Designed miniproteins, single chains, continued (5). Designs and how they scored, part 13

Each design is a single chain, and the fold is of that chain. pLDDT is the mean over its residues in the fold that is shown.

## One batch from the design tools (miniprotein)

Design m16423
Fold by ESMFold2-Fast:
Structure m16423 (fold): chain A 78 residues (1-78)
Amino acid sequence: MMERVERIAREAEERIREAAKKLGNRAAIKKVTVREREGRVELEIEVKISRNSTPEQYEELEKIAEEIVREAEEEVRE
C-alpha cells in the first residue's frame, strides 16, 4: 500500500504549502518518512517553517501543519 501512503503524504504536503501561501508565509516539507512495522504503516512528516515569519504567523502555521500531519497519520492507519 505504498501508493496509498504516497498519495496521503503528497496531499498533506500540498495542504501545508497552500496554508503557508494563504498566510503570507513559507513552509517546506523537510522530510517524509514512511515505514511499515508489524502490519502497521507509519508516516512521519517533518515541516520547516520560515524563520522570517512573525511569531503569530509561525504559531498559526505550526498548528495548521500539526493538524494536517495528524490527519494524514490517521488516514494511513485506516
Scores: mean pLDDT 68

Design m16424
Fold by ESMFold2-Fast:
Structure m16424 (fold): chain A 72 residues (1-72)
Amino acid sequence: TLSEEEGLEYLRKALEALEAGDEEAARKHLQKASQGTGVVAAAGGEALKQLEAGDEEGARRNVRSGIEAAEK
């Protein structure tokens, strides 16, 4: 299980990949984030589902929200 800090790092990498249009890299990073705990894992898992459904904008919003929540 990843720590919250490790999961947060993967969420940040996933956001960078999504903004660059690299869906494959984003999926890998979100999968890693979802193996963590807390709000980071929940955000990573939900964003991964949104990407698989073709909702890239939803995935980006969920990743940003997860990062903001984890930094509080």
Scores: mean pLDDT 82

Design m16425
Fold by ESMFold2-Fast:
Structure m16425 (fold): chain A 74 residues (1-74)
Amino acid sequence: SELQQRADELLYRLGRAKQLLDDGEISEEEFRKIVAEIGREIGLSEEEIKRLQSMSPDEALRALAQALRQRIQE
């Protein structure tokens, strides 16, 4: 489905951003911006996005990946 393809694209983008962060190619601030952009694209509220931005990168990745997985099952 188109929703599944979009979720897979966003999961790839999120995973790529985490790889770049772990390799030192982007800052934690840049990673948080990518997390916020993906969160907005999947329809998270500003309050949910702010919560993700207050998490560690690993916690934000897990929470956002879980939200993306839930979107493709609905």
Scores: mean pLDDT 81

Design m16426
Fold by ESMFold2-Fast:
Structure m16426 (fold): chain A 67 residues (1-67)
Amino acid sequence: MSVRYETEGFEVELEGTPDSTARETEVERGPVEFDTPELREEFERTLAALVAGSDRVRLRGGRIRRR
């Protein structure tokens, strides 16, 4: 399953879903493509926001590109 998030003119597509089950969050990162170093920084910010808002985040892989 994949989820797309829109941030500040970036298109972020992650393969995974926020999970509201009552357990400690474990982030599983698959291969992720970064077009530029700035996209990597934006991804980290987006991931932090997702983790803060969810009980569990699962990411298998995805695409991060500037729109």
Scores: mean pLDDT 53

Design m16427
Fold by ESMFold2-Fast:
Structure m16427 (fold): chain A 82 residues (1-82)
Amino acid sequence: MELLEKARKALEEGKYDEAISYFRQALAERPDDVEAIRLLAEAYLKKGEYGKAVQAYRTILARHPDDERARKLLEEAREKLK
């Protein structure tokens, strides 16, 4: 839980590499934490790593196909790719 709080704070402060590191650590401990995957995708999107953001949102939608927020953000990331 502490790792997700640190990651969210780093994300809010624009420290995207730190946020990504914390989210990856949280996911190593809990690989199916959808909230951590969602926030990791947001960090990639804000950093401009759109391909990695797309992969993360696809992972969420494979587990939760009715996640409208993930679907919308996946389309936004795809638009940024071209």
Scores: mean pLDDT 81

Design m16428
Fold by ESMFold2-Fast:
Structure m16428 (fold): chain A 77 residues (1-77)
Amino acid sequence: MVGDIVKFVNPKGEKFEGKVVAQEGDLLTVDLSLPEVSGTVGKIGDNIYSVVSSEGDLTTLRKLKNPSEYVKKLAEK
């Protein structure tokens, strides 16, 4: 997981990419500043993550066990 690239999509369809720099359980820290956190999702392979926070140059993600249809569709874009 550390060193993997996370692909982000927000509700506006804006796309971002960032590298995982830390992992603790179901939480990932990514070396990326997001301009908008609300509704943004991250994807690594088949795993979908919600954005927990974005502070300074770091974004924190939480792995989703049962992502909603909306989140799955957004991550496929």
Scores: mean pLDDT 75

Design m16429
Fold by ESMFold2-Fast:
Structure m16429 (fold): chain A 80 residues (1-80)
Amino acid sequence: ATLAVRGYLGEQKDGTLTALLVTEDGRFVLATNLPKAEVGDTLTGPATSLDDGATGTVTLTVTGRQEDGNLTVEGTVTLT
């Protein structure tokens, strides 16, 4: 299934990004080891649903940067 997602990118100590996302139906989705990104970039990577462990792919666009440096994202997840 393909679902709309929104959330935040947090930078890890190793410089990779982790996305914590919520789907339009209220599921939590995690994507890890994402590359460095700036506002306006599009990211694609593996994702896992935290509710049932279903795996899939996210496609995210970075929509903004907050004053603390965290990035906001919107996009889709396709889960198996």
Scores: mean pLDDT 79

Design m16430
Fold by ESMFold2-Fast:
Structure m16430 (fold): chain A 74 residues (1-74)
Amino acid sequence: SRAARAAERSALIQAAMERLAPLMRGLRATGSPEQIAAADALVKEALTQVTSLSPEEAEALIAETEAQLRAMLA
């Protein structure tokens, strides 16, 4: 149903925000202004895209975004 799909999508967005927020906080504390701006743009882009993707595609996009943020923190 539409309600079930909406709930599943909202859960994916919430999980994505929970996964990405700590990494963004780390970058804001230790990263350069350039890295912070790039990471912020990447996260906003990913969260915008996730609403138009299948649940599987959304999970893959968020996993890739998480990996890129972790690489910036290393």
Scores: mean pLDDT 81

Design m16431
Fold by ESMFold2-Fast:
Structure m16431 (fold): chain A 63 residues (1-63)
Amino acid sequence: SALALVAERELAKLEEYLNKYREAKDEAEKQRILDEAQKEFGYKNLEELEKAVESGRAALAAA
């Protein structure tokens, strides 16, 4: 469905931000990645981003 396609796209982008954060070599780069995620999705910190990825994965697994 269109909603499932949107959810998969959003999850993929959230996972991309989380991967970039984990691969970042310094705190300034990590903060920029979190700032980008906040601007696009509204997640204020790493914990919110991680919870969003976990929730998205659980929702898609249950569908």
Scores: mean pLDDT 80

Design m16432
Fold by ESMFold2-Fast:
Structure m16432 (fold): chain A 98 residues (1-98)
Amino acid sequence: MVEKIKELLEKLRELGEKMENSEFEEALEYLRKALEVLAELLRLGGHDVGEEHVEAAMEKFKKAKITLEKLREIGRFLARESKKAIENIEKEVKESEE
C-alpha cells in the first residue's frame, strides 16, 4: 500500500510541475490527470470517488472560468504538497525500521 501511495504522489507532483510550466489548454489537461490521480488516492483511502466526480469537477472549473494563473497556482500547490507528503511517508518508514 505505501509504495502505491508514494507512486501516486510522485505522479501528482510531476503533473503539478507540468501545470505550472504549461499554457492554458495543456495546464487544463494536466489538471484533469491530477484529479484522476487524486480520485485513485481517495479510493485507496476508502472513499467512493469515480470518473463522474472528476468530470463534475472539470465542468465546475470551466463554468467558474478558471484562469491560467489559477491553474498554475493549483499546479504549484499540488507539486509542493505531494513532495512534502512523500518526504513525510519516507521519514515514518525510516523511523519504523530504526
Scores: mean pLDDT 82

Design m16433
Fold by ESMFold2-Fast:
Structure m16433 (fold): chain A 90 residues (1-90)
Amino acid sequence: MKLKVTITVESKETGGVGTITVTAEEGTPVGLILFEEAGVLVDEAVARTLLAPGLVLTAEGVVMVPSGAALKAGAKPGEKVTVTVTVTAA
């Protein structure tokens, strides 16, 4: 089933906030989506969470290569950020 995934990245250094909405399949690992769409690595327990309708998840992450939401937030490589993932049915 296709899901709408909204990713928000908040930079602790700049106070900048970036949000992006993408489509993903149900059962995709959160860590994969965060890496592809924001360039952010999160804790393994968070990364293994599977996308499902109604999921709301907030975690601390580290930016590897800023993309999507992290780029919009003005986050830099190596920076700690707060990421929020909200999932609805597409």
Scores: mean pLDDT 84

Design m16434
Fold by ESMFold2-Fast:
Structure m16434 (fold): chain A 85 residues (1-85)
Amino acid sequence: SAARAAVRALEAARAPEVEALLAAGDYEGAAAIAIELARAAARALGVEDIFERHAEALRAALTARDAERVEALMLEVGEEARAKL
């Protein structure tokens, strides 16, 4: 799909920047880019409003490297998106 291809292109364009931030230990900077990319994906799917309700919590969990909390938040977003679609 065109929307999925656009998101993949954005991820590829930002990958070197994310890698550099992670190598530097800048988890906050890496989390900010991850949220930007996830927001673009949610917008392409028509569920940006659902994503935005969880974006700050997801960013905080990513910055803290809390994999369990990230997984829980992603499940909540996915469940709400599925209910809307």
Scores: mean pLDDT 80

Design m16435
Fold by ESMFold2-Fast:
Structure m16435 (fold): chain A 87 residues (1-87)
Amino acid sequence: MKPTEEEEKEYEELKKRADRLRSKILNGEQMTEDERKEAIEWLKRVAERLGAELKTDLSKLPDREVLSLAYGALNAYIIEYEKKKKE
């Protein structure tokens, strides 16, 4: 099934953000305050889309855990989107 133009644009943006987070993980870099807020927002949005309960207060997690979870969540979303696209 071919995704909509809006879904394709969202996918490209999320892919770029995932690549950025991956680079920080590989290089051992810490997130900025803005990157942390963005990562937490994405985790909340992904959980909401998947109907998952947020059992953990994301604001209480260390930067390293937020970074790893955000990267994992973005990749899960990207994989689901690519599977829908038959890639």
Scores: mean pLDDT 70

Design m16436
Fold by ESMFold2-Fast:
Structure m16436 (fold): chain A 73 residues (1-73)
Amino acid sequence: LEEKIREAILNKDESTLQELLSKATPELRIKAAAAYIVKHKVLDPSLFDTETIQALAKLSAEEIEKIAEEFLK
């Protein structure tokens, strides 16, 4: 699941990503959202749920970068 989410982010395949995120844990959704923002410089509110967006808003830019770097390894 994590590997497929990573590939969907890299390919900017939002339809596949949305389907995979529906099966993901809240923690994995936060990691995916952080990676998406860092990679594409944009956060689509239709793609990520309100709880995930609010969780990211509590993090610093440096924390988001570190989460994204670790997830995309």
Scores: mean pLDDT 76

Design m16437
Fold by ESMFold2-Fast:
Structure m16437 (fold): chain A 77 residues (1-77)
Amino acid sequence: HMEEAEEYLKKAEELAQKAVDIARKTLSPEGVERVQAAADKLIEEARKNLDDPEKVKEIYEKMQAFYEAVEEYAKSK
């Protein structure tokens, strides 16, 4: 169902933005570029799979793990 996939994509995009915002406040410019590139890759993969809600959900779960990793790394600085 496309609407279910769109819902997970939206949640993933919100987490991606939060991860990048944390990076901008806590990391070097190179660190921010790496976080942005990783987040963009996951979002692009989700957009390619909008016809498969289970795959978009898996990508959302990967984005949750990525967000947690960025937040933990930022706290360790």
Scores: mean pLDDT 83

Design m16438
Fold by ESMFold2-Fast:
Parts: sequence; structure tokens; C-alpha cells
Structure m16438 (fold): chain A 80 residues (1-80)
Amino acid sequence: DFEVEVLEALGLIALAIAKSTGDASAFPIVKKIAEQLAELGHPEVAIKLLEDFSKLAEQLGDTEVAEEARKYAEELRKKA
């Protein structure tokens, strides 16, 4: 699925940028990407992206973003 491949690539790029800049402020766009992946029937890809971003945000000291990403991943797991 072309849309899924593009969204997954964009999510990975956002993770790489956050890691290189030390800034988790891109989380709102990552969350929208995860929402679209789940809507397209790939909640497992969305969950992985959110879990990876949560771990990165935690390493960067952004506990608020880490908690929000973790909670959304859990919500998607309950629906899958």
C-alpha cells in the first residue's frame, strides 16, 4: 500500500530528526501519522512508531511527550 509505505517512511524520518536535534516537538505530526496508519488498517505499525517515539522522548527528558505517545499506543493496542 503506497500510502502506508509513505507514512511509515515519514514517521521514521521524524524519529531520525528528533534524535539528531534532541527535540521531541515533532510529536504532533508523528501522532497524526500514527492516526492515519491505524485508519488504513495498520495499527501495529502505528503502535511501533509511537513506542519508538515514546522511548526517544524519555531519553531526551520530555516525559510529557513520552507519556502521551505511550498512552496512545496503548489505546491502539486495545482496538487492534
Scores: mean pLDDT 82

Design m16439
Fold by ESMFold2-Fast:
Structure m16439 (fold): chain A 95 residues (1-95)
Amino acid sequence: MIEEFLKEIESLPKVIPDEEARKEIERAVENRDVAKLEELVKKYPGEGLLLVIVLKGRREIEKVKNSPELTEEHRKKIKEVEEVIRLAEKLLEES
């Protein structure tokens, strides 16, 4: 799962953001509307995909943090996902 996020970000080229697409995606992120984000991924493949990764990554971290049985491996993977989220956010800002 976490390795899939890393693969997706590493394979994505730097994307120039369309301003209309960015505003629509940002609104969906602010509202945490996963269904709308899934629609936007198909409409705007570069930016939508990165934002879906960020949201799904944050939700996975939240689920793991709420688990009473956190292993050393789980803590390592949480840090990897946080780094992937930071890279995705940086790519969106620099695009």
Scores: mean pLDDT 60

Design m16440
Fold by ESMFold2-Fast:
Structure m16440 (fold): chain A 87 residues (1-87)
Amino acid sequence: MKTPEEVLETFEELMEEWIAKEKDPARRRSARSLLGVARHELRLLLEDPSMSEEEIHEKALAMARTVGEELGLSEEEIERMLERLRE
């Protein structure tokens, strides 16, 4: 299982791959904005000593799902992304 830090790194890599393939400049801007927000929120969770590694991991996966939904990814694309984050 990935650490919360590894989940964030893998999520950033997957988002950068997706952005590089996206032809719509508006969707690319939305994706970069959402990635920035997700990165900030996950780093705050990582810095919180009251949060367990399991709780941070669950919140990271939930945030990745929310980003995928906001970008209009299909359920199949979201599940594929989450599977790679869970490894």
Scores: mean pLDDT 77

Design m16441
Fold by ESMFold2-Fast:
Structure m16441 (fold): chain A 70 residues (1-70)
Amino acid sequence: MTLEQRLATAEIALRLQEIGYEVDKEIAENLEKDEKRKHLAPFYKKQAENSKKGAEETRKDVEELEKELA
């Protein structure tokens, strides 16, 4: 795989992780407002935090690949 292909793959992975973070965050916020289901919100908050950490690591990979291509 070329460096350009690796960068493109990492950029796609970062975008998917960012989407996962936003989706889980929105689910958690909606659950907190629902009296019947608010007890489920902590699970989605934890999933959002995991996605955020994954995105941070993938962003570092993107930065390293960009420096290597420059």
Scores: mean pLDDT 84

Design m16442
Fold by ESMFold2-Fast:
Structure m16442 (fold): chain A 92 residues (1-92)
Amino acid sequence: GKHKKIINTWFENSTTLLPKESALLISLIPIDPATREKLGEFLTEVGGDPEISPEEFIQGLTALLPEKAEDILALSVEAREAMLKAAREAAQ
């Protein structure tokens, strides 16, 4: 996939910030190439946009990964903020 590096970096950053959430974070990595491309594009867009809130980030993520939406929406505010921070660092 074209976006493998950004997805892997986001995952590594997220698991560093959220070690207790590691099982959920692993489950968010799409195996399907088309979904991986969309996720990589989304993470790149998030990294370039300082206006994206943690809530908007999570809504975008649930739209891309509807099968995981329930698990993603169950994340704490702290976890959502950490995942957005990880995405911004990955996009640099």
Scores: mean pLDDT 78

Design m16443
Fold by ESMFold2-Fast:
Structure m16443 (fold): chain A 90 residues (1-90)
Amino acid sequence: MEEEIERLKKELELIRRVKEALLDPDDEKRKEKLEEIIEEAERLGARPEIIELIRELRENVGKDQKKVSEAAQKLLEREKELEEQLKKLE
């Protein structure tokens, strides 16, 4: 139970970092930040679904704003789901 709670908190922190990275007006810096977040997510054993969404964001930043918005929306939906799971475990 504690291990699952800690994992959920770490995954939520990764999503928060992605949201912060996307606020950077520089496409190059956004890509660098997203790459660092992907590496950390893989090291932490985050869910493949979350990692894939972050990869989609990194690939489409500066190329396709619609795809960035769609991936970001899916990530926000996932964040809400993880928050609901965490609330049930607390």
Scores: mean pLDDT 82

Design m16444
Fold by ESMFold2-Fast:
Structure m16444 (fold): chain A 75 residues (1-75)
Amino acid sequence: MPSKEELLELAKKVAGEKGVLTKEQLKALLEELNPGKPPPTDEQIEALLKKLDKDNSGVVTIEEFREMLEKVLLP
């Protein structure tokens, strides 16, 4: 299983030049985290995006994603 730091580095690679995670990039990231499981549905990704998108920009910043990882994986 990738560590929190490995997840953050993967998120940065997926985010690319913009440094933010769109719905498609969140889906790709979660697919990497769950090898051998079916990929998350678009509805699941949209629900996650809405929860993490605090500034209502339609994307998740790397810092918002880091906060989620800290609360879920390292409380």
Scores: mean pLDDT 69

Design m16445
Fold by ESMFold2-Fast:
Structure m16445 (fold): chain A 77 residues (1-77)
Amino acid sequence: MSMMRRQQNIDRAIDLFEQAHKLRDTNPDLSRTYIRQAVDIFIDEGYSFDDIAKILQDKGIGRVSYSDGTITISFVK
């Protein structure tokens, strides 16, 4: 099957995480907004939090943890 739409949505979510990483010190509120939007895209595409964590780690963006409704991303140094 064509995965083009899914791939485009995932690429957009990855771009949002990269933008969040860039904005983390200059605009932390917008950074958190982009993180939320990126996670929502991944979940809508059927990814679990474990899948998201693996993708972010594999791309060198950071690590994801989820606890009590809070999503925390530890960006790479």
Scores: mean pLDDT 75

Design m16446
Fold by ESMFold2-Fast:
Structure m16446 (fold): chain A 94 residues (1-94)
Amino acid sequence: SKSEAMRLAITLEAGVTLTIVAISLLNASDEEVEKMIENIRKTMEELMGLLPPEMAKQIRELTVKLEESLKNRDIDKAVELMNEINSMIQSWVS
C-alpha cells in the first residue's frame, strides 16, 4: 500500500541520516559504514516491492548512486540523492 511505502521511505531516510551522522560526526570506519549500507539496502528492497515497476527501477538506480556516495563519504551527494528519492515517493503517494 501507499501508506506502507511511506512508512518504509521514512525508515530509509532515518537510516541514511544516521549513516551521514556516523560518517560526519563519529568518523565511522569503512566496516561500520558497510553495515549501515546493508541495513539501508534491506529497507530499499522492501520499499521497491511496494512501488510500481517503472518507479522501482528509477529508485533502484538512485539507490545504487546513494550507496556509492555513502561509501565515498560524499555527504552532499548522499543528501541530494536521498532528497530525489523522497521527492519521487512523495509525488507518487500524493
Scores: mean pLDDT 86

Design m16447
Fold by ESMFold2-Fast:
Structure m16447 (fold): chain A 107 residues (1-107)
Amino acid sequence: DEEKRKERIKKIEKEVLELVEKYINGEISEEEFLEKMTELLAEAYDNNDEESVLLIQAYRWAVGALKANLSLEEAEKLLLEANPNATEEELELFRRAYEEVQKIKEK
């Protein structure tokens, strides 16, 4: 069911964004943030949900990049060095995650 799949992905993204906001606002520690993100990632792997796996990885990367004060260009360069076979679809997801995390950080 395509609609149920889309709703599951939206729910995961909402949970990820709530964790990102709590971490950036100092409500949870880096250790707690990484633990919770790892729990979501493990759940996505157990459910064979490749789209949610990529989404969670994109937001983890975006948070790390922005905490390191890397620009989008610098973050993408490091991503491509680590994953030289990254697809345009994956890169677009990572760009979107970076922009969303940046908006949260700027508040």
Scores: mean pLDDT 83

Design m16448
Fold by ESMFold2-Fast:
Structure m16448 (fold): chain A 99 residues (1-99)
Amino acid sequence: DPEVEALMRELGLDDEEIEVVRRHARMAMALQNLEESEVSNALLGLLQGLKDLVASGKMSEEEAREIVRERVERMRRGVELARERFRKEGREELLELIS
């Protein structure tokens, strides 16, 4: 989603961090039977909310970037735990999905 990627880059995420978000999104879609538009809308809401808080002076750009990075690290941990689980359960299709 070009809008989500643009907001992630504006908030200081690099290509590796953006790929972690994409892997987590694919995992959430597969495990929770979510549509791609539902995941995109949730991410847009989060990222736009942080941008609006910065624009209104309620949050610094540094604080917004720190919040986004913390969420990416939580997503990274979730994907790593899912990889261990899927490998143990022999779910090769789900392993490929989050690669």
Scores: mean pLDDT 81

Design m16449
Fold by ESMFold2-Fast:
Structure m16449 (fold): chain A 71 residues (1-71)
Amino acid sequence: NLEKLKEKLDEVLRALAAGDLEKAQALEEEALPIYKEIMEQAATDPEVAAQLKKLLEEVEKRAKELFEKLS
């Protein structure tokens, strides 16, 4: 479920923004099995692959913005 992965990644970014590294790591561990399941779906469904790529690009962009604010 791409929506559930997005929610978990949004929570990771919020935890990182708050400086809560332990919470961010725990949320990443929770997101990992969801991510693996979506990757398996993306291997056979190009639409899922495209949506996953967009989600990862959005998360990367937000992570870069956060990193710039912290530097």
Scores: mean pLDDT 79

Design m16450
Fold by ESMFold2-Fast:
Structure m16450 (fold): chain A 74 residues (1-74)
Amino acid sequence: MIASMEEIKAIIDEAIAALKAGDFDKAGQLAQEAGRLIAKRLQAGALTPQEIKEIQAREQELIAVGQAAAAEAA
């Protein structure tokens, strides 16, 4: 079964929260899971241009938070 966009967004939001908490292992696992679910929706043709834009915005936030957390740890 294909995961809903709400489930994918929730997983990305949880990954961002894990990065902010310094739990890089959990954040990595959640980001990988979100990527798998996105790939399944893309293969099924179940992504709209709006949904792609929403995913891209969240991925950019995840990257920015991850870079900031890594810089603070250095």
Scores: mean pLDDT 78

Design m16451
Fold by ESMFold2-Fast:
Structure m16451 (fold): chain A 76 residues (1-76)
Amino acid sequence: SDEEIFARYVAEAEADLAETRELFAEDPVALKQIEQLQQNLDRAVEAGDKEAVRRVIEDAAVLVLKHAVNKAVPAK
């Protein structure tokens, strides 16, 4: 059902945010950004907005990509 599909998207977003928190455990700036994404997810769930839930998943993926790029740049 559409409700089951929505619940699966929400579960995926929560799992992605939890994994991203673990990845950035030592980065207080990133953790603050993840907290904002959690608040965005909570609002999307309250609104029943599947597209907003999907956006949180995409934004979490962008944070992970930025972390990977920053780690690859050697300090001069």
Scores: mean pLDDT 81

Design m16452
Fold by ESMFold2-Fast:
Structure m16452 (fold): chain A 86 residues (1-86)
Amino acid sequence: ASLEEIREAAKKAAEELREKAKEEKDEEAKEFLLKVAELLERAAEAEDKEEALYLITMAIMLAATGKNEEAKKIALEELDKVLEQF
């Protein structure tokens, strides 16, 4: 995939996570989803594929350490969609 396709996928995933965070009643889970979204928003602005991959990898590491199982599942499912572009 092109850098532009990776950026668009990251942007879309970040938007989905922000929407899920709005519906989240658990404040810790909400903050977790927003932190993953922030890393994906940075990936959407990456100057090259290496920077994008680094930020996406950081987002995956953060998602993998999530304490709330439902929020973790949501974050990992959105990250899988971004990884399909590589």
Scores: mean pLDDT 86

Design m16453
Fold by ESMFold2-Fast:
Structure m16453 (fold): chain A 75 residues (1-75)
Amino acid sequence: MQERIDAEAEIALLEIRVAIGKLIKNPSEEDKQDLIKDLEELIRTLKDAARRFPEMRDEYEQLIKEAEKELEKVK
């Protein structure tokens, strides 16, 4: 489960980054709101996972930092 959560989070973050790139070229209010929601959910999930699985904490903390950086760009 922990390994799947990490992989799923990495894929989600990559998809979000692609979507942010598209949003910069073609601003959309709906896409912006969806991205904010997705990033906030991802950050919440990763923070919970980092608390539950200390052995994966560094990996989850790195993903949280990247997601928070992307959230700053979209806000």
Scores: mean pLDDT 75

Design m16454
Fold by ESMFold2-Fast:
Structure m16454 (fold): chain A 97 residues (1-97)
Amino acid sequence: MMEELIEEAKKRAEEYVEKATEEELDEIAKALGLSEKWEKLSLEQRKEALKKALLELLKKREERVKNKKRVSVEETEEEIRRIFEEELDEELKRQKE
């Protein structure tokens, strides 16, 4: 039911990440406690990981709205951290090969 809004949000998230400064992206990683993994990646890999994490988060939000589930701010922050860490781990694997 919110598919058009989610698709628009995905495009905006991708555009935002591509336009974001290194300082803005570093602050996000620091806030999530992922700075050590973040520092090992190039700027392009950091942007790719963040785009994928945001897209996954938007999909999870869409599914919760559809299922009328409520989540706390703390649960949302933990999910963001988990998804972002998974995407950083994927980019770290690609860095060596």
Scores: mean pLDDT 71

Design m16455
Fold by ESMFold2-Fast:
Structure m16455 (fold): chain A 58 residues (1-58)
Amino acid sequence: MNVTIKVVSVEGTPEAKDVLLSIDGVVLPKGVASITVRLAKAEAERLGATKLEIELEE
């Protein structure tokens, strides 16, 4: 499976990308129950980020 982390910000903010960590193509064990991702408050405010999204694909 693949894991993609993306930053969501106010529309049209050019700096609201590639902020934390790209973990595309990572193979996770079956039954992974918890993934934690954090973004520093100051960095989030600088980028206009409103949330983080994580997608898991089998």
Scores: mean pLDDT 52

Design m16456
Fold by ESMFold2-Fast:
Structure m16456 (fold): chain A 68 residues (1-68)
Amino acid sequence: SDDELVEKLVEETRRQLREAIRRGASREELKGIVSRGMDHARDTLSDEAFNRYSRQLQEVVDELLKEQ
């Protein structure tokens, strides 16, 4: 379902961000990961599902990148 796909894509981007943060990636690299995730989701999901992905990813970014 769209809901399961949204959660899967959010979790994949979260994992990429966590791994990059652990290895000391630059802010530019972290922004690149977010941008690629957003682009992929926009191409893959319906407009409604993309809106949910975008909202959930923003929450993840706020949590993980608050200190950056």
Scores: mean pLDDT 83

Design m16457
Fold by ESMFold2-Fast:
Structure m16457 (fold): chain A 85 residues (1-85)
Amino acid sequence: MTHDELYDIALETLKKTFRELAPDLSDAERERKIDNFLTMNAHPESEFGSEEAKEAIQRLIHGLYSSEEEAIKDAKIVAEEVAKY
């Protein structure tokens, strides 16, 4: 599996998980929240509640995955952080 394919799996998992966490939002509102969150958290000094969440966000932003399982796990962690935003 290519890095691009793993990134696509992560992004689709993030969107799906966030839709389940925020079903009352429109697709456009969910996309905006994701885009804003990722833009704000691209900076190295971003503050999050856990080291696991920080690592997941950095791996997603940089597309650094070794497996589909890692991509899915990280995407779900990021979706939960977006839901708190």
Scores: mean pLDDT 72

